# Designs tried in a protein design run: designed miniproteins, single chains, continued (2). Part 49

Each design is a single chain, and the fold is of that chain. pLDDT is the mean over its residues in the fold that is shown.

## One batch from the design tools (miniprotein)

Design m5689
Fold by ESMFold2-Fast:
Structure m5689 (fold): chain A 99 residues (1-99)
Amino acid sequence: APAPPAVEITAYLGPVYSPELGRTVTSRGVVRLGADRRVLSAEAALYDAEGRVVGHLDPAIAARLREVAEEAAAAGLSDREIAGRVGETAAAIAAEAAA
């Protein structure tokens, strides 16, 4: 198995009603950074109450979260500041989707 990430950043993207599941699910972005502060992965998906992936969001969302995390890490920002930038970007995406 690959080594666990040094930092895992979870950002809330909003509630989404899934007609296929007949319930409201949570949309979240997850960005994982290695000990070298390199972005290992970024994803944006729909999660059930058990934390299982039940659907995927537009890959452009994951790409944008990855880009902002890579930019922040390259700028020498702390893990907390990177998490803040990812969270701010996720909040902007959620506001855009709600409009």
Scores: mean pLDDT 80

Design m5690
Fold by ESMFold2-Fast:
Structure m5690 (fold): chain A 73 residues (1-73)
Amino acid sequence: GPDDLQRRKDAALAIALARTTDPAVIAALESLRTLSSQPMTPLQRRIEAVLLRGLLAGLSAEEIADAILAATA
């Protein structure tokens, strides 16, 4: 349900943020987590696309975080 999607989204972003040291990726993840009103960067759009695909596919938060990190490498 929607609560499960929100929980997995929040967890995936938190796991990815904890596991990355790239300042650009950190900034993009924080922007997506905090609902920034600024226009999305190409990196933010890439992360959002991976996140949404993983959520819709029923992936775990850890699997989504792994996919985000792979897509930003």
Scores: mean pLDDT 80

Design m5691
Fold by ESMFold2-Fast:
Structure m5691 (fold): chain A 98 residues (1-98)
Amino acid sequence: DPLEVMDRLYEAIENGDHERVTELWEELQELGKEGKLKEEHMRAFYEKYGRVLFAYDEVTGRPIFLGPLTPEQARRLAEAAKAGDEEELRRILEEAAK
């Protein structure tokens, strides 16, 4: 269940368990490759966890916790995810990473 993996990923991030974060992120990516990670799961993730951002470290291949979004950024992210607006999602993530 992708949502169960996402919940465990968030808990691992909150606990600072970097090894577990890496394992769960890899599990989530594998679900995506198998076509099991659907748009509805991503929307639910952003609605529940839109206050946190993840980036990929291209050097290590590990997720980076970028920190919490502002309430306005989290609201915009949830709305864009619900609407399937990938361009707005990208813009919000770029704004939050700066």
Scores: mean pLDDT 63

Design m5692
Fold by ESMFold2-Fast:
Structure m5692 (fold): chain A 73 residues (1-73)
Amino acid sequence: SAAESLVKQAEKLLEEAKKAIEAGDIKRSITLLQQALKLIREAQKAGAPVEEIRKLYERLTELSKEIFKKNKA
């Protein structure tokens, strides 16, 4: 389904964002998280399960916290 495809694309962008954070590429990580947020919203509108959307938002929030921690150093 369109919703399932959007969820998978968002998961991939979140994984790429994590790798960018680990590499210290903060600008790339922010761009990837913004793209992931857009896809999460589109997946929600397309009828993705609430539990999958919740997990994607939780992962996005944790990665955002990691960016904030690294940007303070």
Scores: mean pLDDT 85

Design m5693
Fold by ESMFold2-Fast:
Structure m5693 (fold): chain A 94 residues (1-94)
Amino acid sequence: MSKEEWMDQFLALFMHALHHLRVLDDVAAGEADFEQALAILEEAVKAGLLSQEEARRILEGVRRLLEDLLPQLSPEGRAVVEAFLARLEALVAA
């Protein structure tokens, strides 16, 4: 997978997760989308497709978007988002 293809897939899954959580309140589908997004991110990091700076910029951008959305989510949706952010931080720190 190219870096561009990886970014497109990650963003698509991330946006699908937000749609499931915010619009549909489908917590299970949103969680599944985030799990797929994390798996793609792990593969990109292992393949050396992301620099440390690129990974940190992705984390910061995602964090800001999710923090703005947290007040609009159900408690269950908020918990899924918080878990996703914690796992994303751990991956970027590795």
Scores: mean pLDDT 79

Design m5694
Fold by ESMFold2-Fast:
Structure m5694 (fold): chain A 90 residues (1-90)
Amino acid sequence: TGALEHAEKAIDALEKGDIAAAQEHLAKARAELMKMESSDPRLDPAWQAINHAQAALASLQTGNKELAEENLKKARDHLAEARAAYEAAA
């Protein structure tokens, strides 16, 4: 399954505080995005979702819960944008 599924699993893991699962799914999501065409409309919002999830991971590791929550919200918003772009193409 594709980059968006791994991005969602990473965000879910971060919301539960599962750092190891989040790192695994972020790595898989990133690897899948690197295979995509540069013109794919899902690519920019998907990268934004991963980048904000990575920022949330870093914030959780340093104990900054407020910054982690803000980045998780942004990651969710961008993941929704990527999914909408995918569905609009169907």
Scores: mean pLDDT 80

Design m5695
Fold by ESMFold2-Fast:
Structure m5695 (fold): chain A 69 residues (1-69)
Amino acid sequence: MDEEDLRQLVLTLARQLNLDDLIKNVDKMDFRELAEAVGLLSTLLHTDNQVQQDGLRDRLDDIIERAKK
């Protein structure tokens, strides 16, 4: 899977979860950041535990801030 495939997957998952800040910054993310985001987003979609969801969202915010440089 190349970087563009990961970016499209992140965009698809972010839209399903209404994560507007992630959608706006996905073009600034490198391959590692996109791969990490995919893992976190996939876990978010399968987790019904609110505490775990909050922690995963915090980790996604950290990735976005790193991507902003």
Scores: mean pLDDT 80

Design m5696
Fold by ESMFold2-Fast:
Structure m5696 (fold): chain A 75 residues (1-75)
Amino acid sequence: PEEPSIEEQVERARARLLAALAGLSREEAQALLQRTADVTRAEIAAATDPRERELGRALLEAVLALAAELGLEVA
């Protein structure tokens, strides 16, 4: 068994985020996505493995794209 691809991991993360966002207010959704973006940036900064950095960047892009789709302000 091999590690899931970056694309597969991003899709799983997106699905989990969408599930977590279900039933949240706009303010709660924005806070969750902002926290996720902040944590992902910290993980990228701490990563020493190039593959971990690549996954982190892809996850961050997915979080920011989801926020944009929902009209939420996430930095």
Scores: mean pLDDT 82

Design m5697
Fold by ESMFold2-Fast:
Structure m5697 (fold): chain A 70 residues (1-70)
Amino acid sequence: VEELVDELLAYVEKNPNLSIEELTRYITELMNKASLEERNALARIQQAVLREIKKGKSPVEALKAARDEL
């Protein structure tokens, strides 16, 4: 679970201008390739990220906040 969040953070850090739409699309693509356990973890991460984005956080900040909640 933590490893998946770290991989997502690395991706976002490599793409600093990543939009909310691009981030959610990337997470969805990872879910489609993931095992059932990883898919459930990614779904929880996606929900946490979307919640933080609705609070006005950037994709990077939302993902860091989601990591801290896991």
Scores: mean pLDDT 75

Design m5698
Fold by ESMFold2-Fast:
Structure m5698 (fold): chain A 49 residues (1-49)
Amino acid sequence: SLELEVVEGDPNVSGKTVKLKSKETGKEITLSGPPSGYVARAYAEREAK
């Protein structure tokens, strides 16, 4: 499974922007809106490709 690390923002606050980094690929992604853990992981997996 893809491991995501929060670099910036608060993932517990719905509707806020968070910046995540994949521990597997080192790729950073920015999510805007109310991402769930599942949505964040799926999105990061696609972006890390």
Scores: mean pLDDT 62

Design m5699
Fold by ESMFold2-Fast:
Structure m5699 (fold): chain A 79 residues (1-79)
Amino acid sequence: MIRERAEALKNPLLREAALLAIRALEAYAVDKDLETAERLEREALELLEEAKKVASDEELREAMEIIAEGQRRAAEVLA
């Protein structure tokens, strides 16, 4: 579900940021690769900051919600 939401983002920086956040969740939950997950999450946040300059508020909020959901699920795996 969140991957489909990420792929629907029209801004390419926001789409990539959301997809990186989903890859980070997969690294935590499936691969148990915390180093890769942390790196991908950092890259996602960097792209989100760049996208803030050009993206609509609506798309930015959606991307932030997808990223937050990914981070929340990753935290549950680590708990």
Scores: mean pLDDT 77

Design m5700
Fold by ESMFold2-Fast:
Structure m5700 (fold): chain A 95 residues (1-95)
Amino acid sequence: VSEEELAAGMVRIMMGVGNLLAKKGKLEEAAEMYERAARLARENGLREEEAEALTNLGKVYAKMGKLEEAREAYERALALRPDHEEARENLEEVE
């Protein structure tokens, strides 16, 4: 198993924890987990995982009323994956 494969596994675990925290209404903790996931993905060139983490981060920021931060996160996700339908739809809601 490469460092890249281990990083991808850790990113998925962090996103899973973030999803659970968001469902429990722990939005600040969820945002922190998604930020960590996006950072780890970026450091390892995992564009797809980074885009997914940034999309989830944007969703949590939007729920917190942080619309500027949400927009920035979605724009960054779309820059990595222009075909990411969820990020595009969510960006339209915060514009």
Scores: mean pLDDT 84

Design m5701
Fold by ESMFold2-Fast:
Structure m5701 (fold): chain A 61 residues (1-61)
Amino acid sequence: RVPSVEEVVARAEAIARTLPPEHREQLLGLVRALVEAGASPEEMERLLSAFVEEIRRQLAA
């Protein structure tokens, strides 16, 4: 099943709550930009996952 835009946004908000303010703003900004650009929910999910993985690596260092 393909996630909806609302589902991807809700997931991003939940993840953002676990991040420092700087990274939280970056993640939410990315999701908003993708919504404004008309990206598909599937593409948004993929890009969101990649971005979250990168933030997690930076925070673990």
Scores: mean pLDDT 78

Design m5702
Fold by ESMFold2-Fast:
Structure m5702 (fold): chain A 71 residues (1-71)
Amino acid sequence: SSAEKAARELEEEARKSKDPRERALLYGLAAGVYRLGAWLSEDPEERERFLRRAEELDAKAAEAYAEAGIK
């Protein structure tokens, strides 16, 4: 899916970044893409999978943001 591909690209860029602020932004954007994909999906299973991935990425974004805040 286009949403999954776009989110994966953002997650990969986040993994390459040494800057916790940049990682937080990229993980957050990836989560947003999955949420949009879920909203547009008519498949309940895909919608649930995308929302779960968005929650995981939001958690990673929050963790990176906390790291940035204490640096």
Scores: mean pLDDT 85

Design m5703
Fold by ESMFold2-Fast:
Structure m5703 (fold): chain A 80 residues (1-80)
Amino acid sequence: SKAEEVGQAASLAIIEALEETEVEDEEALKEAVGEAVEAQLHSGKVSPEAIAEAAREALLAMGEPELAEKVAEKIRELAS
């Protein structure tokens, strides 16, 4: 589904962004999430909850459980 594709792409982009900064930074995480998903959230074509769940599952599959929870929450915050 499109939500799964967006969630997976967002997960990869976020990992790359955090890897470049080499620090856990709330603002860097929010910016990376925004760049990856904000256009889809604002278009209203995909459910924010579906994107959040897809991103969480993708990050869990990649071995990043703490990041999975943070990313899902940031996606929901951006949609609020």
Scores: mean pLDDT 69

Design m5704
Fold by ESMFold2-Fast:
Structure m5704 (fold): chain A 81 residues (1-81)
Amino acid sequence: MKEIEDLKEDGELAIDAIVRYLREKGFPDELIEKVREEAQKALDEVIEKMKRGEMTYEEARDEFYRRLAEIVQKALEEYKK
């Protein structure tokens, strides 16, 4: 389904952009890897829910970006301490 492929592609690009940003800011590799793993898990979960008919494309997209923002915010808080 095009919507599932679109979300996967856009989500992977968003994760790559965040990983690049964190690396450029000098974040530790351990923290960057944790962010990547948590973001990928969030993307995989919303895609799986779409495949099961539990979420629309819009709901899955909004949930993924909400979770991505929370993951990034948590990482930024860990770096400041």
Scores: mean pLDDT 83

Design m5705
Fold by ESMFold2-Fast:
Structure m5705 (fold): chain A 89 residues (1-89)
Amino acid sequence: GRKTELERDVLVGLALIIHGLSLKFGPTESLLKRLTDLYKKAIKLAKSKEEAEELLKEGKKILNELSKDKEFREKLIKELEEAYKEAMS
């Protein structure tokens, strides 16, 4: 419903603020973890499989752009993929 859509939009909006700040001032492990947690929650609130797939793709793109630590990046991407699988079951 509209309430769930608003909650999802707020979570994505906060993640995009973290993305913008990370591009301007440099990313930290804490900011990347917070961004990942926001996308995980947004994926779980997705109204359709297509929307959940778009959020997963967007989150993965941002992590690949911002994170230079391969092991840490792969760990966060796995968390997003697990949230997507849970949302689809």
Scores: mean pLDDT 86

Design m5706
Fold by ESMFold2-Fast:
Structure m5706 (fold): chain A 95 residues (1-95)
Amino acid sequence: MKQKEADELLKKAVEYLRQGKFDEAIELANKAIEVDPSKKPEALIIIGRAYVGKGEFDKAIEYYLEAARASTDPALRQRALNGYAFTLALKRMAE
């Protein structure tokens, strides 16, 4: 039951990211972690993406690195590291 609730929250958070509703996406991703802590890596990637959307690249970098450290799945770890690398490139372009 809790896994389904967390998955629904993460799905809605991704929809909010697509709509530019970054603060709402962060709120739902954090709620998903509270409902099911095993979803922490996926939720932290969503929070990182939201901070990229807000132009807060240093915060995005922190969340992506935390997601990589929290992930036991190599695919999720790689997704987090890809987000980190992309955010570094964006930060350099903004400087």
Scores: mean pLDDT 87

Design m5707
Fold by ESMFold2-Fast:
Structure m5707 (fold): chain A 72 residues (1-72)
Amino acid sequence: MTEELADKIVELLRKHGLPRAAEAVEQAKKAGLTPEQIFNVAELAVRREATPEQAEKLINEIKKIYDEIKKK
């Protein structure tokens, strides 16, 4: 679960040109953070690196990934 969540978020962030946010999520995964903590790290990192409009779209996509993984 945690690895799948982190890996999907990293792929999404790298695809959209947010390497710093992707690195933050990778570090959170390596630190053994929970899925909820990884989601929070991703949201904060995206808001720091992206434009406000890009951040809202990406955070919505990350939330969909998180919700999908929670159902499994």
Scores: mean pLDDT 82

Design m5708
Fold by ESMFold2-Fast:
Structure m5708 (fold): chain A 78 residues (1-78)
Amino acid sequence: MASETLAVTLKLLARQARREGDFRSADVLYKLAELAESGATPDEIEAEIERRKEDLSEETYEKAMQAVHNAKSIEKLL
């Protein structure tokens, strides 16, 4: 479902950030993916991204917000 797709996307973003040497953003994204896997809604994930904005690079923040927006759009189509 949408939360499972969001969790997978966040893990892929975390792995990309880690490969690029952005370990701080990667750690945040892994925590967000775990929350999504545990059933957190896209709205709850968005709130957690905003709370941890200072721990994310600007590029990673934009990508994470886009993933949440896409998950919300998929839920509206279902």
Scores: mean pLDDT 80

Design m5709
Fold by ESMFold2-Fast:
Structure m5709 (fold): chain A 80 residues (1-80)
Amino acid sequence: MEELKKRLEELLEELKREVDSLSEEQQAAFIERNRAELEELEAELRALKAAGASEEELLKKLAEAYERLLEAVKKFKAES
């Protein structure tokens, strides 16, 4: 749990750093391009909470989500 939470913090910090390197226009474009995927992720996390998923399961899913978003941002930056 503590190790997983630390990994989430590291992923979030890296994601924030990558996003902060984008202009406002690039950030808006990234959000628009990935809107459907972001909405699906939110729905999945909400469904897991409603189903009574453990904190560990939710944190693992969130870590996977952050890893996917981080990779998507890096690809977007390479194309921008």
Scores: mean pLDDT 78

Design m5710
Fold by ESMFold2-Fast:
Structure m5710 (fold): chain A 102 residues (1-102)
Amino acid sequence: KKVEELKKEIDKKVQDMLKNSKSMKQLNDKALELIDEVEKKIEELGLSKEDKREIVSYLTGQILRVIGDLLEKILKEVRKNNPKAPIEEVVKMMKELDEKGE
């Protein structure tokens, strides 16, 4: 089914985004690119309103999951290197990692 093939493509691209993103900025940029690609693919495939809704819901869920996964990964890295740091310092380090990714 076209919907299942597109979901598979989304899964692969979402995994590539997580693997290749070192900052929230990089992830956001890649997510916007993926949204644009998927929107164009929906139009190209001539998907029904129901199929379009299913794909958009799936894409949204996958992007939110990857955002959570990246935030958890960054937090764990910062905490592992700074186990006794106060929360303010942890937030600062996370921001520095985001800026370094630029």
Scores: mean pLDDT 78

Design m5711
Fold by ESMFold2-Fast:
Structure m5711 (fold): chain A 86 residues (1-86)
Amino acid sequence: NPEEIARLKEYIKKGREYFEKNKEEIIKLLEELLKLPESEATKILQQKFDKVWEEVEKKLDKKAASAYVGSYWLEVLKLEEELKNR
């Protein structure tokens, strides 16, 4: 369905835009998490993901929520790897 694909691409774009708007705050969070033991950092990061997912799933259908949160979260994980390799 071309209309559904176009809709999901817009939510992917919105998820990336949300990442860019919040990038400085995400950097600060990830830098603080890098100071913690890996198990604690992973738990906090998962809790942050779960909260974003919970808020988005209340407003969007599952496919749109997955596209939005998934694209946002992929950018967060890419940034985490960049910070670890500094």
Scores: mean pLDDT 85

Design m5712
Fold by ESMFold2-Fast:
Structure m5712 (fold): chain A 106 residues (1-106)
Amino acid sequence: SKKDKIKELVLKIAKVAFELIQELRDRGLVTDEEADRLIAEVSKAFREALQAIDAGDYEKAVEIVEKLVERLREWVDRHAPDNPLAREKLAEIEKLVKEIKEIVKS
């Protein structure tokens, strides 16, 4: 279903986002406190996005995820602007968001 496809893509974005945060933490580019704070923020946003999807409010889910992606982009720009792995994971997240937007408008 449309709901199942959107939910799957949102969960995939969450996985890549957590991998991005852990990689920067493990490389010493961010403090444990900064990483933990962003992990909590990401977790809250994905819980809210999944609740919106379950309610059939796909537009709200897209809005939440897009705002989170902007936050992740700003965080990477601040802490790891030239890190190729961070840029690759960010590009993957942006591609997944584009896929969700195409499904929502179909």
Scores: mean pLDDT 87

Design m5713
Fold by ESMFold2-Fast:
Structure m5713 (fold): chain A 90 residues (1-90)
Amino acid sequence: SILEKVEELIKKTIERIRKAKSYEELVEVARELILELYEAGVPEKWIEELEERLNEVFEEAMEKNWSVEELREKVIEKLEEWLEEFRKES
């Protein structure tokens, strides 16, 4: 199931985010997730919306000078929100 694969990818990504120590590591983890979602066959519109939401979070974090901890929490929140929406359409 594509849903089961997506759930596993999001879970692994959240664990990587929790271990990340810098903005650079968080950006790298997010970039790798986007690539893995494309390889998993997730529809482009869903991936594009997630990428836009994550880019907005990173931009806001830079503008407001958020801590790595605050950025981690916001990225995890956006991933969980996106996954819940994806489940409803699947």
Scores: mean pLDDT 88

Design m5714
Fold by ESMFold2-Fast:
Structure m5714 (fold): chain A 122 residues (1-122)
Amino acid sequence: MLKPEDLLPLILAALDELLALPVAEPFRELIDPEKFPGVLDHIPNPVSLGEIRDRVESGEIKTVDEFEALVNQLLLQYTSYFPEDSPLFEQARELNARASARLAELRALQAQLQAAQAAALA
């Protein structure tokens, strides 16, 4: 198993790449209840890419699985609250496609590092 300290820089790099995307702009900060009254009643535990980054950096998120779960939660909060014809729904879908690609790359890197560690112990 990879140590969290070996994996965290890879997760942070993937997250920083997602944060830099123009499509990520509405998702960098928590959803604004002043702009969307009642959203907190629909989404009681909202997350943002910025909060996910803070949790990874603090060591609260230690695995790719935990990172993926929060990214999926972020997508679900926008696709459950906004109608399919809204710009934010379409932006959330585009962000999810980008995040899925980055998560696949993270899992490939994780597998390569695990294989290298297994070879060193053989």
Scores: mean pLDDT 79

Design m5715
Fold by ESMFold2-Fast:
Structure m5715 (fold): chain A 85 residues (1-85)
Amino acid sequence: DDAAQIAQLQAQLQAQFDNIVNTYNLSSPDINRLNQIRQQLIDAFSALLTAQRNNDQDAIARMQRQIARLNADIQNFIDTISRLR
């Protein structure tokens, strides 16, 4: 069920991002940047589920790479803010 998988990802990302915000006491610009990455991850995951349903192997590979890049963006963000704190 794509809707259930998307809802689970949204809940996991919300919990992760709330933890980051609270741990580092983020400013509004940092929160906005993190929210942009969150939305891009949700969109990419939704596109991945659509590609899997259509058995589109090329689209699956592209979406997996995009998700990996976005996860790297989150890690780089955390590394940057942790270095400043």
Scores: mean pLDDT 83

Design m5716
Fold by ESMFold2-Fast:
Structure m5716 (fold): chain A 99 residues (1-99)
Amino acid sequence: RSDEFVAAMEAAAPAGREMRKAIEDLKQGKNVEESAERLIEAAKRMLEIAEKAPPTVRKFLYREVAEGVEEGADAAYSQGNTELAERLRKLAEEIRKKA
């Protein structure tokens, strides 16, 4: 239903903004480990919303989260944190498998 789709997308928006902010902080080398944790927490919150959403929105949110976590992994690599980059890449792969 259109109202359910809109409500789910609006519910996900704050977590989506948190993910984007965490990725930006990672790209700038600001609090790299803390920013990665914020990214993971925001990703989990978006996935919780996705599980309650209609199938089309669920698939869209899983894809958005996987892409965001992959961007975070690339940013962590650019900051020289290979361990965080590998951890984030593995998480993104797991999310893509569930989409």
Scores: mean pLDDT 84

Design m5717
Fold by ESMFold2-Fast:
Structure m5717 (fold): chain A 105 residues (1-105)
Amino acid sequence: SMSEIEEALRKLEEAGDFVSARLLRSVIQQNPDLHTPEEVLEALLKEIEELKSDPSVSEDSIAVLKDQLLEMAEILELEEIKEKILKEMTPEELERRKALLAANK
């Protein structure tokens, strides 16, 4: 619902994730059939998986997009979609995420 989207935008902005807040707003504006943050994150996860079939898209780019989606799910406290994202990550994507987190320490 619109109130759930407004609350999600507020939580993302309060966490300082303005990039994810802008992305959520853009997706909702382009997809009027999506009514919850969960539906937006599921739609984005599907689009990321479809990008894997594009040879111009690097595995690193896919890993970064999945990590961004995972951070959105964590900020919004969406445990079910967070688990779905983790299950759809390959061992290589998980190792890349681990390396990126270590580099940012």
Scores: mean pLDDT 78

Design m5718
Fold by ESMFold2-Fast:
Structure m5718 (fold): chain A 55 residues (1-55)
Amino acid sequence: GPTLDQIQAQVDQVGRLADELARASETDPDRAAQLTAQLQAQGDQLRAMRADYDA
């Protein structure tokens, strides 16, 4: 399963995407839509990694 370091890296990536989405939502709706999809996918991956770690 994933290590704590790998889970933390995924948490950091989700946080970075959320920050980018907040900036893009004011200026670039196409980019905001892309970032929303990416954030959803990365959030799903983080949930899977946490479930595997807890097993």
Scores: mean pLDDT 84

Design m5719
Fold by ESMFold2-Fast:
Structure m5719 (fold): chain A 79 residues (1-79)
Amino acid sequence: DEALRLAREAGRAAARGDLKRAEELLEKLRELLATASEEERRRVLLEGVRAVAEEARRLGREEVAAAAEERVREMEAAL
């Protein structure tokens, strides 16, 4: 739950170009996921990328949104 929240916040910050905030959130997420299973890490990463796609679409960054959406499809296929 906490890891999913951090992943989504980091994704939105990255999509907005707030790199400092994204880095802070990713550092916390990395620490939380250090002992997580591979399956759990993939699930959390998927939610982060999904948040990038959603926020980029909202901001009108269609190229970024399309790339993130394609990445989401690839990650879902790998699960």
Scores: mean pLDDT 82

Design m5720
Fold by ESMFold2-Fast:
Structure m5720 (fold): chain A 86 residues (1-86)
Amino acid sequence: DEELREEIVRLAEEIGRLALEKGIISEEEAKSFPEEALKMAEKTGDLEAVLDYLRGALLYLKGEPPEESEKLVLDAVERLSGKGLE
């Protein structure tokens, strides 16, 4: 799904920008993050799970309540691990 891939790139770019601004990652890491997120989606075949993971990470970086961001991340990790490992 082209639309979901574009959303993954957009969210990953925003996450990279905010993480760089907060001093969590380097400029090189921020630049590579969208490509790494797309690789994750390609390997798992679950674009929606990757999107949920990225949404959770973005909420955490924006200072939203940890409970909300943790739930999104945990649900996404459960789905992603189930798709790749069996």
Scores: mean pLDDT 74

Design m5721
Fold by ESMFold2-Fast:
Parts: sequence; C-alpha cells; structure tokens
Structure m5721 (fold): chain A 129 residues (1-129)
Amino acid sequence: DPLEVLRKALEESTERLKEAAKNKDVKEAQAEFATIIVLYEIFKERGIKLSPEFEKIYALAVASHVLLAELAGSKPLDPSKLSPLEKEFLERLREKREEILAENPEKVTEEEALLEATYELLEEILKNK
C-alpha cells in the first residue's frame, strides 16, 4: 500500500530528525525538515487526514526550516503565508532558541541552539501521543 509506505517514511523521517536535532547535525536536520514537509504536503494534496500529532510535526518542520533559511541569509518569510499553528511554533522556537543562547552564549551556535529547541519541542509533541 503506497500510503502505508508514505506513513512509514514520515515516521522514519521524524525519528531521523529527532536524532539529527539531538546531535546538532544541521545538514541532516535540513534534509529531514524538507522530507517531512514534502511527505505531509503529499497527504494533504490527496485529501488524507493526518493525526493532530503529525500536523504539529509538520508545523514544527516548516517553522524550523524557515528559521534555518533565515540564519543562512534568506529573506525573512512573510508571516501572512504561515498557518496559525506554524506561526505558534515559529514563535516557540524563537523563544526557546534565545533561552538556550542566553544560557550558553559561547558554547552553541545560533543553528545549534535552533536544533536543540527543535529537539525539545519534538519530544514534547511525541510524549503527548
């Protein structure tokens, strides 16, 4: 079943993202954000309802991808193009990143702090299963 293959791919990408974020592997995290976004959009385009958990994982992936792109010198995204849930995760990621940077200003990069924030929020989503 192609849909079961895609669900398994989404679950496996989520686990790889969790590991990449924990290890502060920016390149792997970027690849997994892109994979999660593409897979979720395929389900959405086909009218397949995903769980609230996967909707949160998608919103977190979009928000993290946007913030990593901004750190790499991309133009800031127009907030009007984001869903309410994506805006919520964008703000939560910014707040958590600033907290991590304030606690460890000489030990972590902005990208590493963003990945640590992503890991903590992803764990919170997965624990509320």
Scores: mean pLDDT 81

Design m5722
Fold by ESMFold2-Fast:
Structure m5722 (fold): chain A 78 residues (1-78)
Amino acid sequence: TGLEELSEEQKKFVEEEAKRVRELVIETKKTKGKSRAVSVMVGAILESSERMREKGWSPKEISIGTRYMFKAGDEALE
């Protein structure tokens, strides 16, 4: 399921977190290599997932957000 199922506030949060993940992956890949960039990406997304849970998001909403962040991180690894 897509971002369209999230509220405007949730979409902004996911887009901002995805941008942070993308930037972090790009920087880590340049300085420490692709393997470390993958590890850092996973850790950052897990932290974002916990913040979504703390905000009271449903499991479905958290799943939508984290999938979007993984897609952004994977694109940054290319």
Scores: mean pLDDT 86

